# Designs tried in a protein design run: designed miniproteins, single chains, continued (2). Part 82

Each design is a single chain, and the fold is of that chain. pLDDT is the mean over its residues in the fold that is shown.

## One batch from the design tools (miniprotein)

Design m7011
Fold by ESMFold2-Fast:
Parts: C-alpha cells; sequence; structure tokens
Structure m7011 (fold): chain A 60 residues (1-60)
C-alpha cells in the first residue's frame, strides 16, 4: 500500500475527477500531480479521484 493520509476537512467534489471526502477519511496516495492536486483512493469507498494535497495529513 502507498502512503496513507487523513482528510483535514470535509471536501465536496465540484468536478467528476475530484473525490469527495469527510473530515477524518483515510486515503492512499496513488500519484502526485501538478498544481497541488494528488490522485488518491478512499479506503472507505474504494473510489479514486483528485484532492488538494493541502487538505491531507500524513498518517504516522
Amino acid sequence: MGKLYRALVDLKSDRPDELSLKKGDIVELLEELEDGFWLVRSLKTGKEGLVPKEHLEELE
């Protein structure tokens, strides 16, 4: 499994390629992209999508 991150806030997608998350949801990093977005997979739903990296906290 790749690095795991926690959502710091509730995120609502406004585009089909973005992932909606609730605060505390755990995601796996799949790919680091340009413009501060990361491609991640939600461990809760199994869905993949883009999220702003600034709203994610690395798990210890």
Scores: mean pLDDT 80

Design m7012
Fold by ESMFold2-Fast:
Structure m7012 (fold): chain A 60 residues (1-60)
Amino acid sequence: GSSKRKKILELIGEILRLIGEILDLEADESIPKEEKEKKIKELEEKRKELLKELEELEKE
């Protein structure tokens, strides 16, 4: 079965993927500013959710 550490590492991997996606969006000059800001905000919210899940796992 998956240990707590394995789940933490998987969450870290997902957070890193989201950070990479945010950076790619910030670098993409083809996307309108308003749309770019909206997409980045959505990814930042997902990142916050994953960080909260990490916090909850640390309490367990």
Scores: mean pLDDT 80

Design m7013
Fold by ESMFold2-Fast:
Formats: C-alpha cells, sequence, structure tokens
Structure m7013 (fold): chain A 58 residues (1-58)
C-alpha cells in the first residue's frame, strides 16, 4: 500500500531528525507522517511524505 509506504518514510524522516537533535523538524515531520496515514489518496500521502522529508532538513 503506497499510503503505508509514504507514512513509514515520513516517520523515518521524523526519527532521523530526532536522532540529530532537531526537535522542531522532528515534530513537524511527525505531523506530516500522521497526515500521510490519514490521506484519502496515495498521491496525497506522497505529498505529505515529501513535506516530512523537507521539515526534517533532509
Amino acid sequence: DERERAARRAENAAKAAEALGDAKGAQQSHIYAELAKRAETPEEAEEYMKLAGEAAGG
């Protein structure tokens, strides 16, 4: 399921930010990961995944 993959990648971005001590980036990425899980379409989930990566400072 593409939505599950997008949400998992967003969650990984949040964890990476946490490991680097970026509390703000981690918090923002967690929000996007949650939105990806609730996305109505795979395309919307992909968008949230990208936003999570950007927020984490990837």
Scores: mean pLDDT 79

Design m7014
Fold by ESMFold2-Fast:
Structure m7014 (fold): chain A 85 residues (1-85)
Amino acid sequence: ARAALAETVAEARDALEFARRRGLVSEEAAEILLELLEKAEAGQLTLDELREAERRALAAMESEAGRALVRDIVGRLRAALEALA
C-alpha cells in the first residue's frame, strides 16, 4: 500500500513533467497537481483534499488532453489512498 502510493507519486510526477515540457498543462494546474503530489508523498493527503484539488485543476485546464491528465493522476492517487484505508 505505502509502496504503491510512492510508485503512483513517482509516475505522476514523470507524467506531469512530460506534459509541462510539451505545453499540455497550464501553470496554475501544474502548481495544483505538484502540491497534491507533495502532500501525498508527505502522507498528508486526504480523499477530501484530493477531490477539491481535482475540481480546481480541472477548472484551470483549457485542453481536453490536460483534463485527461488531471483525471488520470487523481484517479491513480485516489486508488492508492483507498487501498491504504
Scores: mean pLDDT 79

Design m7015
Fold by ESMFold2-Fast:
Structure m7015 (fold): chain A 78 residues (1-78)
Amino acid sequence: MSEEELKRAELAAGAAVGREAGPAVEAALAAGDEAALAAIEAEIEARAKEKQEEIRELAKEGRDEEVRELAEEYEKRA
């Protein structure tokens, strides 16, 4: 797997997590709920980091096709 392919997969995972949380972020902003907004932002960062770590581990194990499949899935969801 190339560095570019791995970077693409990591970016796609982060984008998918951010997009999934979009409506919750907008709702918290509209309500002026700073505590909810902070909690949502922390959850986005934690989930993105977890998914990116899974991608890195798969790549490290030489499971390149699984990383490509995950990248396609995340791009479709983002």
Scores: mean pLDDT 80

Design m7016
Fold by ESMFold2-Fast:
Structure m7016 (fold): chain A 61 residues (1-61)
Amino acid sequence: KWKEAVKNGDYETAKKILEEEIKENPEKRAELLAKLGSVLYLAGKEEEADELFAEASRLAS
């Protein structure tokens, strides 16, 4: 599970899991992109995280 990878500080694995879930569940893309943004924010990639949050918000609207 991506949450376990985050708990272990393995943000690369968490990103991979979320990307696969987005591919398998396109109807949940907005919520999964928001989760991916959170993972990137925790990894210190704040600008990339902000871009994903903006995309997720736009898709959820």
Scores: mean pLDDT 80

Design m7017
Fold by ESMFold2-Fast:
Structure m7017 (fold): chain A 73 residues (1-73)
Amino acid sequence: MSAEEALKEGIRYAKLAGEYLEKGDYEKAIEYAQKAIEYARIAQKSEDPEIRGRALAVLGEAEKLLKEAEEKL
């Protein structure tokens, strides 16, 4: 998997985590937030500083969503 593909998947899963958090499905929000974190960590290993910067932002957002979902359980 390329760092670009990992970043795209990280963004997609972070969006899904947010959507399920808003719906009150905290178990799915946690699942998707964890997937977003995994993909963001892969993208953060990129040699491209722009991809790494965006990956760091996705990682922060996904960790925030994970914490909110876990606190609501």
Scores: mean pLDDT 88

Design m7018
Fold by ESMFold2-Fast:
Structure m7018 (fold): chain A 89 residues (1-89)
Amino acid sequence: LEEFVKRVLESIKKSLEKVAPISEEDKKILEEAEKELKEVIEEYKRQLANTSDEAERKRLERETISRITAIFLRTIGELEDLLLKRKKE
């Protein structure tokens, strides 16, 4: 998950760079997303260490993937909003 999350963030950054130069605001949004994703992954690891029930482990996995996906979608939306704002400047 950690390596996957890092690669997805790098992909988002590269895609943004192809459209416009990355601003300091873009960097801050990406850094905040990385921090949130790291916290979600650490919480998931902690919960897995305390859970032996297979059904519960599968539930935690699904919830964690959902949370990661939501963070990515929010981050992309925030970056798109800034890009559109800059296009008119």
Scores: mean pLDDT 76

Design m7019
Fold by ESMFold2-Fast:
Structure m7019 (fold): chain A 68 residues (1-68)
Amino acid sequence: MVEEAKEHGEKALEAFRRGDLEGAQEHYQKVLELEEEARRRGDEETAAEVRKVKEEMERRILEEVLAQ
């Protein structure tokens, strides 16, 4: 789950850098789904790790937007 979230996070960043906004959005949604699934399971540690992946991805995208 955490590794899968990291993979989707990296793919979202790569898609964003290519200008593939739909691909970036799809991978971002997968990270959100993984966080929700971990929360539904009561796995707070996994949910927190997936949330960190999401926050790191959001920071990288924001930094690239602000640099442009």
Scores: mean pLDDT 82

Design m7020
Fold by ESMFold2-Fast:
Structure m7020 (fold): chain A 61 residues (1-61)
Amino acid sequence: MAAGEAEELAEMIELAEDKKLVAEFIEKNRDKVEKLLEELEKSDPEKAERARKIIEEALKE
């Protein structure tokens, strides 16, 4: 899987103003998002961790 795609996903999550829309996107695309975050974790674990924290916070509400 292309590293650029995983980085774009993480940036989208970090820059998103509406966390509810982020949560809905994650719920609809859970399998794809998990795979992209796993790839990002191999290349940039800090960025992957930040993205996962944002997702966790968005899904809590």
Scores: mean pLDDT 73

Design m7021
Fold by ESMFold2-Fast:
Structure m7021 (fold): chain A 65 residues (1-65)
Amino acid sequence: SEEEKRKEADELVQKGLKAYLNGDYDKAIEYFEKAKEIYRSLGTEEAKRRADLLEQMIEEAKEKK
């Protein structure tokens, strides 16, 4: 279950990065927000670091709109 959630979050990050590179900042933010929430729910230190990084990326994407 936790492993499945991590894979889902990882896939959302990849989708968000692809949207970001294509200039679809709204889609990138949506994917990053979903991945962030999943990582936060996992409760591991690594997942928390990933969520913190995603928060930074979300703010950067917002500035590009």
Scores: mean pLDDT 86

Design m7022
Fold by ESMFold2-Fast:
Structure m7022 (fold): chain A 65 residues (1-65)
Amino acid sequence: MSEEEVKRALERLEKALANSSKLSRVQLEALLHEARELLGQVTDPEAQKRLEEIIERVEELLRSK
């Protein structure tokens, strides 16, 4: 996966989470799946850190529903 692809995926996930109040449980589970799949494919420590933060935030939102 290219650096640009990772950056676009991170920005998309972060934007989706900024509107989390509009997301259903199914949509949050889909975001969690995408973030976990991406984490398995990236080797850059900074991208991994950002993905871990996204995963934690999605898991927190799922617990609150």
Scores: mean pLDDT 80

Design m7023
Fold by ESMFold2-Fast:
Structure m7023 (fold): chain A 70 residues (1-70)
Amino acid sequence: SSVERIKELIKKLKEMIEALEKGDFEKALELLKELVNDDELIERFKKTDPEELIEMLKALIEQLEELLKE
């Protein structure tokens, strides 16, 4: 279901934030590859500052959690 897919996405995004906060960029990148099959997006991720990535991912999680409340 869409709800189950959103919950799994939130879980993986939280794991990506945790990896980035620990400086484990390789783990964050592998988690991203599980979510998206887009080489251009993956290359952008590699070029983005980790602090900015964490901020973007937190904002995305907040939006997804709000969708689950509806």
Scores: mean pLDDT 82

Design m7024
Fold by ESMFold2-Fast:
Order: C-alpha cells, then sequence, then structure tokens
Structure m7024 (fold): chain A 82 residues (1-82)
C-alpha cells in the first residue's frame, strides 16, 4: 500500500513538474495557447498530488506529494495551500 502510494505520488509529481516545465518553455517561445494547456494539466496533477498528500498516513509520501503540489501550482500560476 505505501509503495503503491509512493509510486502514485511520484508519478503525479513527475507529471506536474513536466507539464509545468513545458508550459514555461512554450511561454518563452511565444506559444501562449500551448502554455495555457500545459498549465491546466499542471494544475490537475498538482491537485492530484495535494489530495494524495492529505490522504497519506506516510509522512515521506505526504511530503513528496506536497512538494510536487507546490511546484506544479507555482508553475501553473496559482496558489495552493500545501
Amino acid sequence: SDEERREEARRAAEEARRAAEEARRLEAEGDIAGAIGHRLRAIGEALHALLLARRSTNPEVAEEARRAAREGAEAAGVTLDV
């Protein structure tokens, strides 16, 4: 169970960060529409990570998920209380 939760949190973290990074790259290239799409994806993954953090009884998994949520939210241009 903890290993499954860690893997799920890690995947959410990875996807949030990748979407956030892609959004920044597209914005730098002037592709605003593409950047918005990836920002929305980053928000979704950040929310998924935040929910995993709040449901997790494992402190390490919770902290990994919280960090992912913070990074994804910042890149997406939103504020989340994590």
Scores: mean pLDDT 77

Design m7025
Fold by ESMFold2-Fast:
Structure m7025 (fold): chain A 50 residues (1-50)
Amino acid sequence: FEEKLREKYLKTMKKKEVSDGEKKRIQHLAELYERMRKVAPKEEVEKLFE
C-alpha cells in the first residue's frame, strides 16, 4: 500500500510536464516518504500526499 502510494505519486508527476529540477525534488520526496513511513503513522503520511 505505502509503496504503491509512493510509486503512484511519482508516476503521476511524470505524466505531467515536469522539469529536471522538479524530478530531483520528487526523488527527495520519495526518500522523505520512506523515512517518514518508518516513524510516522500511515494516516499522516497519506494526508501529506493527498
Scores: mean pLDDT 63

Design m7026
Fold by ESMFold2-Fast:
Structure m7026 (fold): chain A 68 residues (1-68)
Amino acid sequence: LSPEQQAEVDRALARMFIALGNLAFSRKDYEAAIESYEKALEFAKKNGLEEEAKRAEENLKKVKEAKK
């Protein structure tokens, strides 16, 4: 893959983990939501995906507040 193609694949994967977290959060499955957002955050940080990392971090904070 070209660098542009690899970046697009990486963004799609990060967004997939965020979407899975959002789905779990909507079901009030806080543990599954936390797991999915943590995976999204780890993957995004590892691959320099600043926007996706920020979204995952914000959503993770929101879920932890809701679980309380």
Scores: mean pLDDT 83

Design m7027
Fold by ESMFold2-Fast:
Structure m7027 (fold): chain A 80 residues (1-80)
Amino acid sequence: SELIKKAEELAKQAEEADKNGDYLTAVRLYSEAAVYYAKAGNPMKAVAYILLATGLAIEADSQEGLDIVKEALKEVNKIL
């Protein structure tokens, strides 16, 4: 429950950052939300948020964003 609440909070903050054009912040927050969904035992949402963060990083042409997603995916794989 606490892990799900944290994941939802992070996803909401990521949406706000994305709407404000803070793409790198959005990538970080979506990636962090994915890790928390994985810890909460929700692999479907974990994967969905990794894909969302990946799409943003690609669209922004951000190597830093892709590196953040890669780290989050590594953490998700260790949990699942």
Scores: mean pLDDT 87

Design m7028
Fold by ESMFold2-Fast:
Structure m7028 (fold): chain A 56 residues (1-56)
Amino acid sequence: MKAMKLMEKGDEAFKKGNFDEAIKYVKEGIREAEEDPEMKEMMERALRRVEELKKQ
C-alpha cells in the first residue's frame, strides 16, 4: 500500500528528528489514503502528534 510506504518514510524522518520531512510524508500518505478511512484517520492523528512535538 502506497500510504503505508509513506508512513514508514515519515516514521524514519521523525526518528532522525526531521519533523518537517516527517510532516511532508504523512500529509502525502493522507492524500493516498482517501479510499481507506481507517488509515487516513490514523495518519491524521500521527500528523497532529508530530506537529505538537515540533512546537515543543
Scores: mean pLDDT 78

Design m7029
Fold by ESMFold2-Fast:
Structure m7029 (fold): chain A 64 residues (1-64)
Amino acid sequence: MPSVQEEVTRIMKNAMDADTVEAVQRELEYVERLLADPTLSPEEKAAYSNLAKTLKHRKEELEK
């Protein structure tokens, strides 16, 4: 079972390795689903929120 840190690292790597807006968008949608979980700790919520911001920035970079 991956830890939050392992999952964040994996998603980040997948998004940074992605060459298309659609691939980054899929990772972003996955993170947004994780953020919808009401059982997340404040620390987990902060980690996923920061990841979502990074993915949005990566998406903007790929949009020209």
Scores: mean pLDDT 79

Design m7030
Fold by ESMFold2-Fast:
Structure m7030 (fold): chain A 75 residues (1-75)
Amino acid sequence: MAEELAREAERLLGEAREAAAAGDSERAIELIERAFELARRAVPAAAAELGLDEAEALRRLEELRERWLAKARAA
């Protein structure tokens, strides 16, 4: 199930890149937010499987989200 959430998040990020490339920053931001919400839900299972600290994994995910949002806003 966590893999399905991650796969859906990747698909949404792909759509976000396309929206940003088309100049639709608002749609890109919406898609990024949805993708990272799904990715965050997958973190507990992924962290357990990989032997990672869940809190650290969540923190890194939030840092990536902010970078994606900054790029979408700058496009």
Scores: mean pLDDT 78

Design m7031
Fold by ESMFold2-Fast:
Structure m7031 (fold): chain A 62 residues (1-62)
Amino acid sequence: AEELAKKGEEAFKKGDFDTAVKYYEEAARLAEEEGDLELAKKYREWAQGVREVKDQFEASRA
C-alpha cells in the first residue's frame, strides 16, 4: 500500500493526475485489505484531492 502511495505522489508531482489517482485508489484498497482503515481513508482522500485539482485545472482551460 505505502509503495503505491509513493508512486501516486510522484505522478502527482509530475502533473499526471490520472495516474496519481489510480495509485492512491489502489493504495487505499490494499491498506483496507491489510486492516488499516484509517490509512485507507487517508489515501482515498488524497485521490479525491487529486481529482479536484485536475477538475479545477481543466476548468481553468475553458
Scores: mean pLDDT 78

Design m7032
Fold by ESMFold2-Fast:
Structure m7032 (fold): chain A 69 residues (1-69)
Amino acid sequence: GEAYLEKATELLVKNSDLSEEEARKLTLGGVEALKLGPVGEAILLRELIELLKDEKVAQEIVELLRKSL
């Protein structure tokens, strides 16, 4: 679990202006969004695409968060 969360956090830091702490908080919030089901996942993906301006990286982050569950 934790290793996937760390990798997701690293991708957020590398591909955005977020600090490591902000990225870690977003990663944890993303896990909670995924627990809400398909609607939560769709909202998370949309927000990540808007933040990162890169749909492929956003999808990789969602997959890492899903593997953390």
Scores: mean pLDDT 84

Design m7033
Fold by ESMFold2-Fast:
Structure m7033 (fold): chain A 73 residues (1-73)
Amino acid sequence: MREEEIERLERLAREFEEGARRAREASEELRERVEREGLPASVEAAANILEVGAEVSEELAERLRERARELRE
């Protein structure tokens, strides 16, 4: 019972962490392109939005891990 719930929370946390890493990579690529190609400020804004999204996803993943840890205790 608890083991299944813990596994589900850990799986969701991993999915959010993977999503966050992909978003950070995309944000970094866009910033490099802005610097290299002189792209408009709207592209830099998109990179910032991706980074904020990554931070939110990482925070959610940590919350899921904290909940899984509580269930182990």
Scores: mean pLDDT 82

Design m7034
Fold by ESMFold2-Fast:
Structure m7034 (fold): chain A 68 residues (1-68)
Amino acid sequence: MEEEEKARKLLEKIFKENDGDGTKIDQAWKEAFKLAEEGKSEEYKAFLELVQRMADGGRAGAAAIAAA
C-alpha cells in the first residue's frame, strides 16, 4: 500500500495543479506510463494500477457527459 499512497499523493498534486481537469490529467499520466513501461520498478506497477482506476472513473463520467 505504500506505493499506492505515494501514487495517490502525486495524483492529488497533479490534479490540483491542473485545476481538477481530468482530461489533462489523463494526458499527463499517459506520458508517465510510457516512462514506467521502459523498465521501472514494481512501484510503477502499483502506481499505474491506481491511476488506471482513477482514469476509469473519469472516462466513464466524461463519456456520460459527451452522450448528453
Scores: mean pLDDT 54

Design m7036
Fold by ESMFold2-Fast:
Structure m7036 (fold): chain A 70 residues (1-70)
Amino acid sequence: MDTGVIMAPDKLEAGDTALVQVYGERAGLAILTDHGDGKATVTPVVGGPKVTLPATLHSYEQGGTFEILE
């Protein structure tokens, strides 16, 4: 069980996109698209496969965090 963290804006609506920093083994810049169902598609900026991840958005004063479940 490896957990990755994505730092994203406080609020995303279904179909919204944001440039995010991915931490952990998948570290790098990515585009996050929120599907509004607790899942998001993460597309690496430098290329690579798209992944759809179960995600939980945690709000912060300056942004939010998606917790990746693997």
Scores: mean pLDDT 51

Design m7037
Fold by ESMFold2-Fast:
Structure m7037 (fold): chain A 71 residues (1-71)
Amino acid sequence: SPALEEARRLAREIAENIVKNTDLSKTDLDAVEKVVANYLIDKFKDRIDPDYAKEVFPELVREALEEVLAK
């Protein structure tokens, strides 16, 4: 889905920005995941079913954060 790929790309961009500008040793990453996932759910609500987004976006955000942190 093009909309899902855009959401994945945006999640990565947000994750990169958070990692570059935040002391992660002092950051609640679970709280960050929830805030970013909710932001993406609202942003894509007209293009992605909100119930589907609620299931998928937390994992997309977690994956993006993990990939950025591994670098």
Scores: mean pLDDT 83

Design m7038
Fold by ESMFold2-Fast:
Structure m7038 (fold): chain A 94 residues (1-94)
Amino acid sequence: MKEFIEELKKLSPVERYRKLADYALELAQRGATVEDMKKLAEIAREIGDETLAKSIENLAENVDKLGLTPAQALEIVASLLYMKAALLELEERR
């Protein structure tokens, strides 16, 4: 985990969010748990995105109430992270 966080910190914001999205999708494909969602939130916090960390933590606490599996929740998170990366890339092309 520490090595992954340090790798993310060395990347551009665009590459960082894409790599985090890839990781979320990989977790979803491997049969993710609520514990995996909490680990993803910790990674988001460590890279300086407290808003994302809190959003993932809130989603992890409420997956059952939303009728989602942890895997489905992580697929949603991955989609949002890919979208964020795409928006950041558009800003860099100004």
Scores: mean pLDDT 84

Design m7039
Fold by ESMFold2-Fast:
Structure m7039 (fold): chain A 93 residues (1-93)
Amino acid sequence: SARELAEEAARKALEAAMLALKSGNKEAVSPAIGGALGAIGALEELRLGGSPERAARTALGGAESALKAAEIAGNEEARKLAEEAIRLAREAL
């Protein structure tokens, strides 16, 4: 289930990053891209049969960037998703 937690964390981090990016707030763009890249990297680690622990660490970094983007964007849905992604990633570690 560490793999399942890491995958869910990465998916939620990606969703949060995409919502923040779609907000139209220019200051949110950089941390949203960082969040999306971290989430995609975690999902790729899992897809390639890599370590769930490494994927969870990568997802955590992505989720933290997505949270920053969500806060800048003022998007409560994105913020909630990013916070849940952080919780799940920490639980996977």
Scores: mean pLDDT 91

Design m7040
Fold by ESMFold2-Fast:
Structure m7040 (fold): chain A 70 residues (1-70)
Amino acid sequence: SMEEELLKEAEELLEKIKEALENKDWEKVKEYMEKLQKLYEEAVERKAPKEYIDKLVEIGKEALQLVADA
């Protein structure tokens, strides 16, 4: 489903953020964070089920925590 594809993309972006942080590539970190935000906005606009929105929020929180800890 589209929602499952959005979650997969968000999880892949989280891994890319981790890799970019290890490389101290702040430009890529910013780019991937912006892509995560857009996935969240798209899911909300499309009225995705709450359980998918909640999972996207948790992925976003994890990404923010990783950036803050870097």
Scores: mean pLDDT 86

Design m7041
Fold by ESMFold2-Fast:
Parts: C-alpha cells; structure tokens; sequence
Structure m7041 (fold): chain A 69 residues (1-69)
C-alpha cells in the first residue's frame, strides 16, 4: 500500500540520520504513515513532503532520547 511505501521511506531516512532503537523508528514511521492515510493525504505526498516528515520524526526521536537520557 502507499502508506507502507511512505513508512519504509521515512524509516530509511531516519535510520541514516539517527542512532536510536529500531522499535522507535518503526513505531514512529508507521504511526505517521497510518495517520496520513486516515486523513487521505498519503496519495498527495511529494518526495519533499516525505523528507520534511522524516526531518520531523528525527527531531521528535532526538527529543525523546534526550529526555530519557
């Protein structure tokens, strides 16, 4: 599905930029992709949109890692 493709692309972009538990990356990417699918936005996402979403996920996971440190 398109949501699964978006989740995989987000995962790859986050994995290349951030060293956190894989469960965090998997959970965040799936939650974001499923949320976008429920809003009917998955089919209209550009490559630029996916990069911005990955950037937001990286920022959120970094903040979580710093709070749990």
Amino acid sequence: SKAEEVAERIKKLVEERLDVPQEWIDSAARAVANGLESLGKVDSLTDEDIERIADAVVEALKAQQEMDA
Scores: mean pLDDT 80

Design m7042
Fold by ESMFold2-Fast:
Structure m7042 (fold): chain A 55 residues (1-55)
Amino acid sequence: GEREEARRAAEERLAELERVLATLSGPAKMVGEHELAEARRLLEEDPVAAARALA
């Protein structure tokens, strides 16, 4: 269904963000960690909103 597909899309985007974050350091990593935390929060609350935010 829509929620399942949105959740999968959001999880794929989160995995991409986590991979990028692993290559960063300093201020860029701090910004990325904040974005990752926000995206994870949205995914738990609303997978559709998370998919939209991560697109």
Scores: mean pLDDT 78

Design m7043
Fold by ESMFold2-Fast:
Structure m7043 (fold): chain A 61 residues (1-61)
Amino acid sequence: AKRQQQQALLEQIAQLGRETSKLQEELEKETDPKKKEELEKQIQELRQQIYDLNLQLSNLA
């Protein structure tokens, strides 16, 4: 049970990490200031989700 939960959390963290990387690449290419601000907010939201999932993973140890 715990091992399956850990695997699910790790996969979700990996997926969010890939999404964060894609948004960071988009941010580096973006020239519109408002669009940059929106991308930065989305990246911060994803980083918070990753942080929360890592806490859940730690609590399963």
Scores: mean pLDDT 84

Design m7045
Fold by ESMFold2-Fast:
Structure m7045 (fold): chain A 80 residues (1-80)
Amino acid sequence: GIKEFIEKLAKERGVEPETVINYIKELTGLPDDASLEELIKAWVEYLKERFGIKDEEKEKILKAAFAGKLDEFLKLLESV
Protein backbone atom coordinates (compact mmCIF):
# COMPACT_ATOMS: atom_id res chain seq x y z
CA GLY A 1 0.00 0.00 0.00
CA ILE A 2 0.91 3.69 0.17
CA LYS A 3 2.68 3.28 3.55
CA GLU A 4 4.91 0.56 2.05
CA PHE A 5 5.64 2.86 -0.91
CA ILE A 6 6.72 5.70 1.43
CA GLU A 7 8.87 3.30 3.51
CA LYS A 8 10.61 1.94 0.38
CA LEU A 9 11.17 5.46 -0.98
CA ALA A 10 12.63 6.61 2.38
CA LYS A 11 14.98 3.58 2.44
CA GLU A 12 16.09 4.30 -1.17
CA ARG A 13 16.91 7.93 -0.19
CA GLY A 14 18.53 6.97 3.15
CA VAL A 15 16.03 9.01 5.21
CA GLU A 16 13.12 8.38 7.61
CA PRO A 17 9.56 8.03 6.19
CA GLU A 18 8.51 11.25 7.98
CA THR A 19 11.24 13.13 6.05
CA VAL A 20 9.77 11.93 2.73
CA ILE A 21 6.24 12.96 3.78
CA ASN A 22 7.44 16.43 4.87
CA TYR A 23 9.42 16.87 1.62
CA ILE A 24 6.32 16.09 -0.48
CA LYS A 25 4.19 18.47 1.65
CA GLU A 26 6.70 21.31 1.10
CA LEU A 27 7.03 20.51 -2.62
CA THR A 28 3.25 20.32 -3.30
CA GLY A 29 2.04 22.99 -0.82
CA LEU A 30 -0.59 20.66 0.68
CA PRO A 31 -1.75 21.26 4.30
CA ASP A 32 -0.41 19.23 7.25
CA ASP A 33 -3.74 17.35 7.54
CA ALA A 34 -3.59 16.05 3.93
CA SER A 35 -3.90 12.25 3.57
CA LEU A 36 -1.06 10.10 2.22
CA GLU A 37 -3.24 9.42 -0.86
CA GLU A 38 -3.65 13.19 -1.48
CA LEU A 39 0.11 13.74 -1.00
CA ILE A 40 1.04 11.00 -3.50
CA LYS A 41 -1.53 12.25 -6.06
CA ALA A 42 -0.14 15.81 -5.79
CA TRP A 43 3.48 14.58 -6.01
CA VAL A 44 2.74 12.48 -9.14
CA GLU A 45 1.04 15.55 -10.71
CA TYR A 46 4.24 17.55 -9.95
CA LEU A 47 6.36 14.81 -11.54
CA LYS A 48 4.03 14.73 -14.58
CA GLU A 49 4.58 18.47 -15.15
CA ARG A 50 8.36 18.26 -14.55
CA PHE A 51 9.00 15.18 -16.75
CA GLY A 52 6.24 15.69 -19.36
CA ILE A 53 4.38 12.49 -18.44
CA LYS A 54 1.16 11.75 -20.37
CA ASP A 55 -2.18 11.21 -18.57
CA GLU A 56 -2.25 7.46 -19.40
CA GLU A 57 1.23 6.98 -17.87
CA LYS A 58 0.22 9.07 -14.82
CA GLU A 59 -2.55 6.54 -14.07
CA LYS A 60 -0.03 3.64 -14.23
CA ILE A 61 2.39 5.55 -11.96
CA LEU A 62 -0.38 6.24 -9.40
CA LYS A 63 -1.43 2.56 -9.41
CA ALA A 64 2.19 1.47 -8.79
CA ALA A 65 2.53 3.93 -5.87
CA PHE A 66 -0.81 2.92 -4.28
CA ALA A 67 0.23 -0.77 -4.58
CA GLY A 68 3.58 -0.05 -2.82
CA LYS A 69 5.60 -0.89 -5.97
CA LEU A 70 8.51 1.57 -5.84
CA ASP A 71 10.61 -0.29 -8.46
CA GLU A 72 7.72 -0.20 -10.98
CA PHE A 73 7.04 3.48 -10.11
CA LEU A 74 10.69 4.44 -10.77
CA LYS A 75 10.78 2.37 -13.98
CA LEU A 76 7.69 4.22 -15.29
CA LEU A 77 9.47 7.55 -14.57
CA GLU A 78 12.60 6.30 -16.41
CA SER A 79 14.60 7.07 -13.23
CA VAL A 80 16.39 4.31 -11.28
Scores: mean pLDDT 79

Design m7046
Fold by ESMFold2-Fast:
Structure m7046 (fold): chain A 56 residues (1-56)
Amino acid sequence: SLREEAERLLEKLRTLGGRAAEEAVEVLQDAIRSGDEERLRQAIEGGRALLAAAGL
């Protein structure tokens, strides 16, 4: 599910650390709490792009 993907992504972003990762964690947590699927999808894409840029 999108929520499970988001929760796994949160753990990876927290492990990565740094300002951009911390901002991505905040956006992703807000998206999870909103219950908005589109917002959650966008937050997941942003977090994944950040991890990819970090070579993960």
Scores: mean pLDDT 84

Design m7047
Fold by ESMFold2-Fast:
Structure m7047 (fold): chain A 91 residues (1-91)
Amino acid sequence: SLEELKRELARRMAAAGIATAAVQWAEDHPELFTPEQIEALRQVARDLAEKVIELAKKVPEGRNEALRFAYQVAKAVGDEELAKKIEELLK
């Protein structure tokens, strides 16, 4: 149902936001995290952003807001290719 998709989109956006905050915190504390650990956190954020994009395509009412959010996540984790793909989806 559309309501189930809206709830799932909201949960994935929340998870992506938390993952992105974790990446930013880890990058600010390189003495506590290895480059490999930071990259693993970036990968979690990227995977969640891609799921947000997938769900946003199925939720027309919140599509552009969700895509803009995914764009911010992509930029925050340095995924310029994903950011460009999201820009192409925004019209």
Scores: mean pLDDT 89

Design m7049
Fold by ESMFold2-Fast:
Structure m7049 (fold): chain A 71 residues (1-71)
Amino acid sequence: SNDEEAEKLLKEAEDALVRGIASRDRAERVAGAREALRLAKEAYELSTNPELKEGAKKTIESAERVLEEFG
């Protein structure tokens, strides 16, 4: 279902963000945040579940914060 695919994309987004934040390399941190933003936006658009949309929105906001500080 769209919600199952959205949940998978959200988990991939969260993993990308965590890997980025854990990096001591600015370029890797930015790349991780950009990947997280892309995946979380896809999860948000695909999901019909309000809880998944909220999770995706929080991941988008976190990724955007990293990009504003380090991008």
Scores: mean pLDDT 87

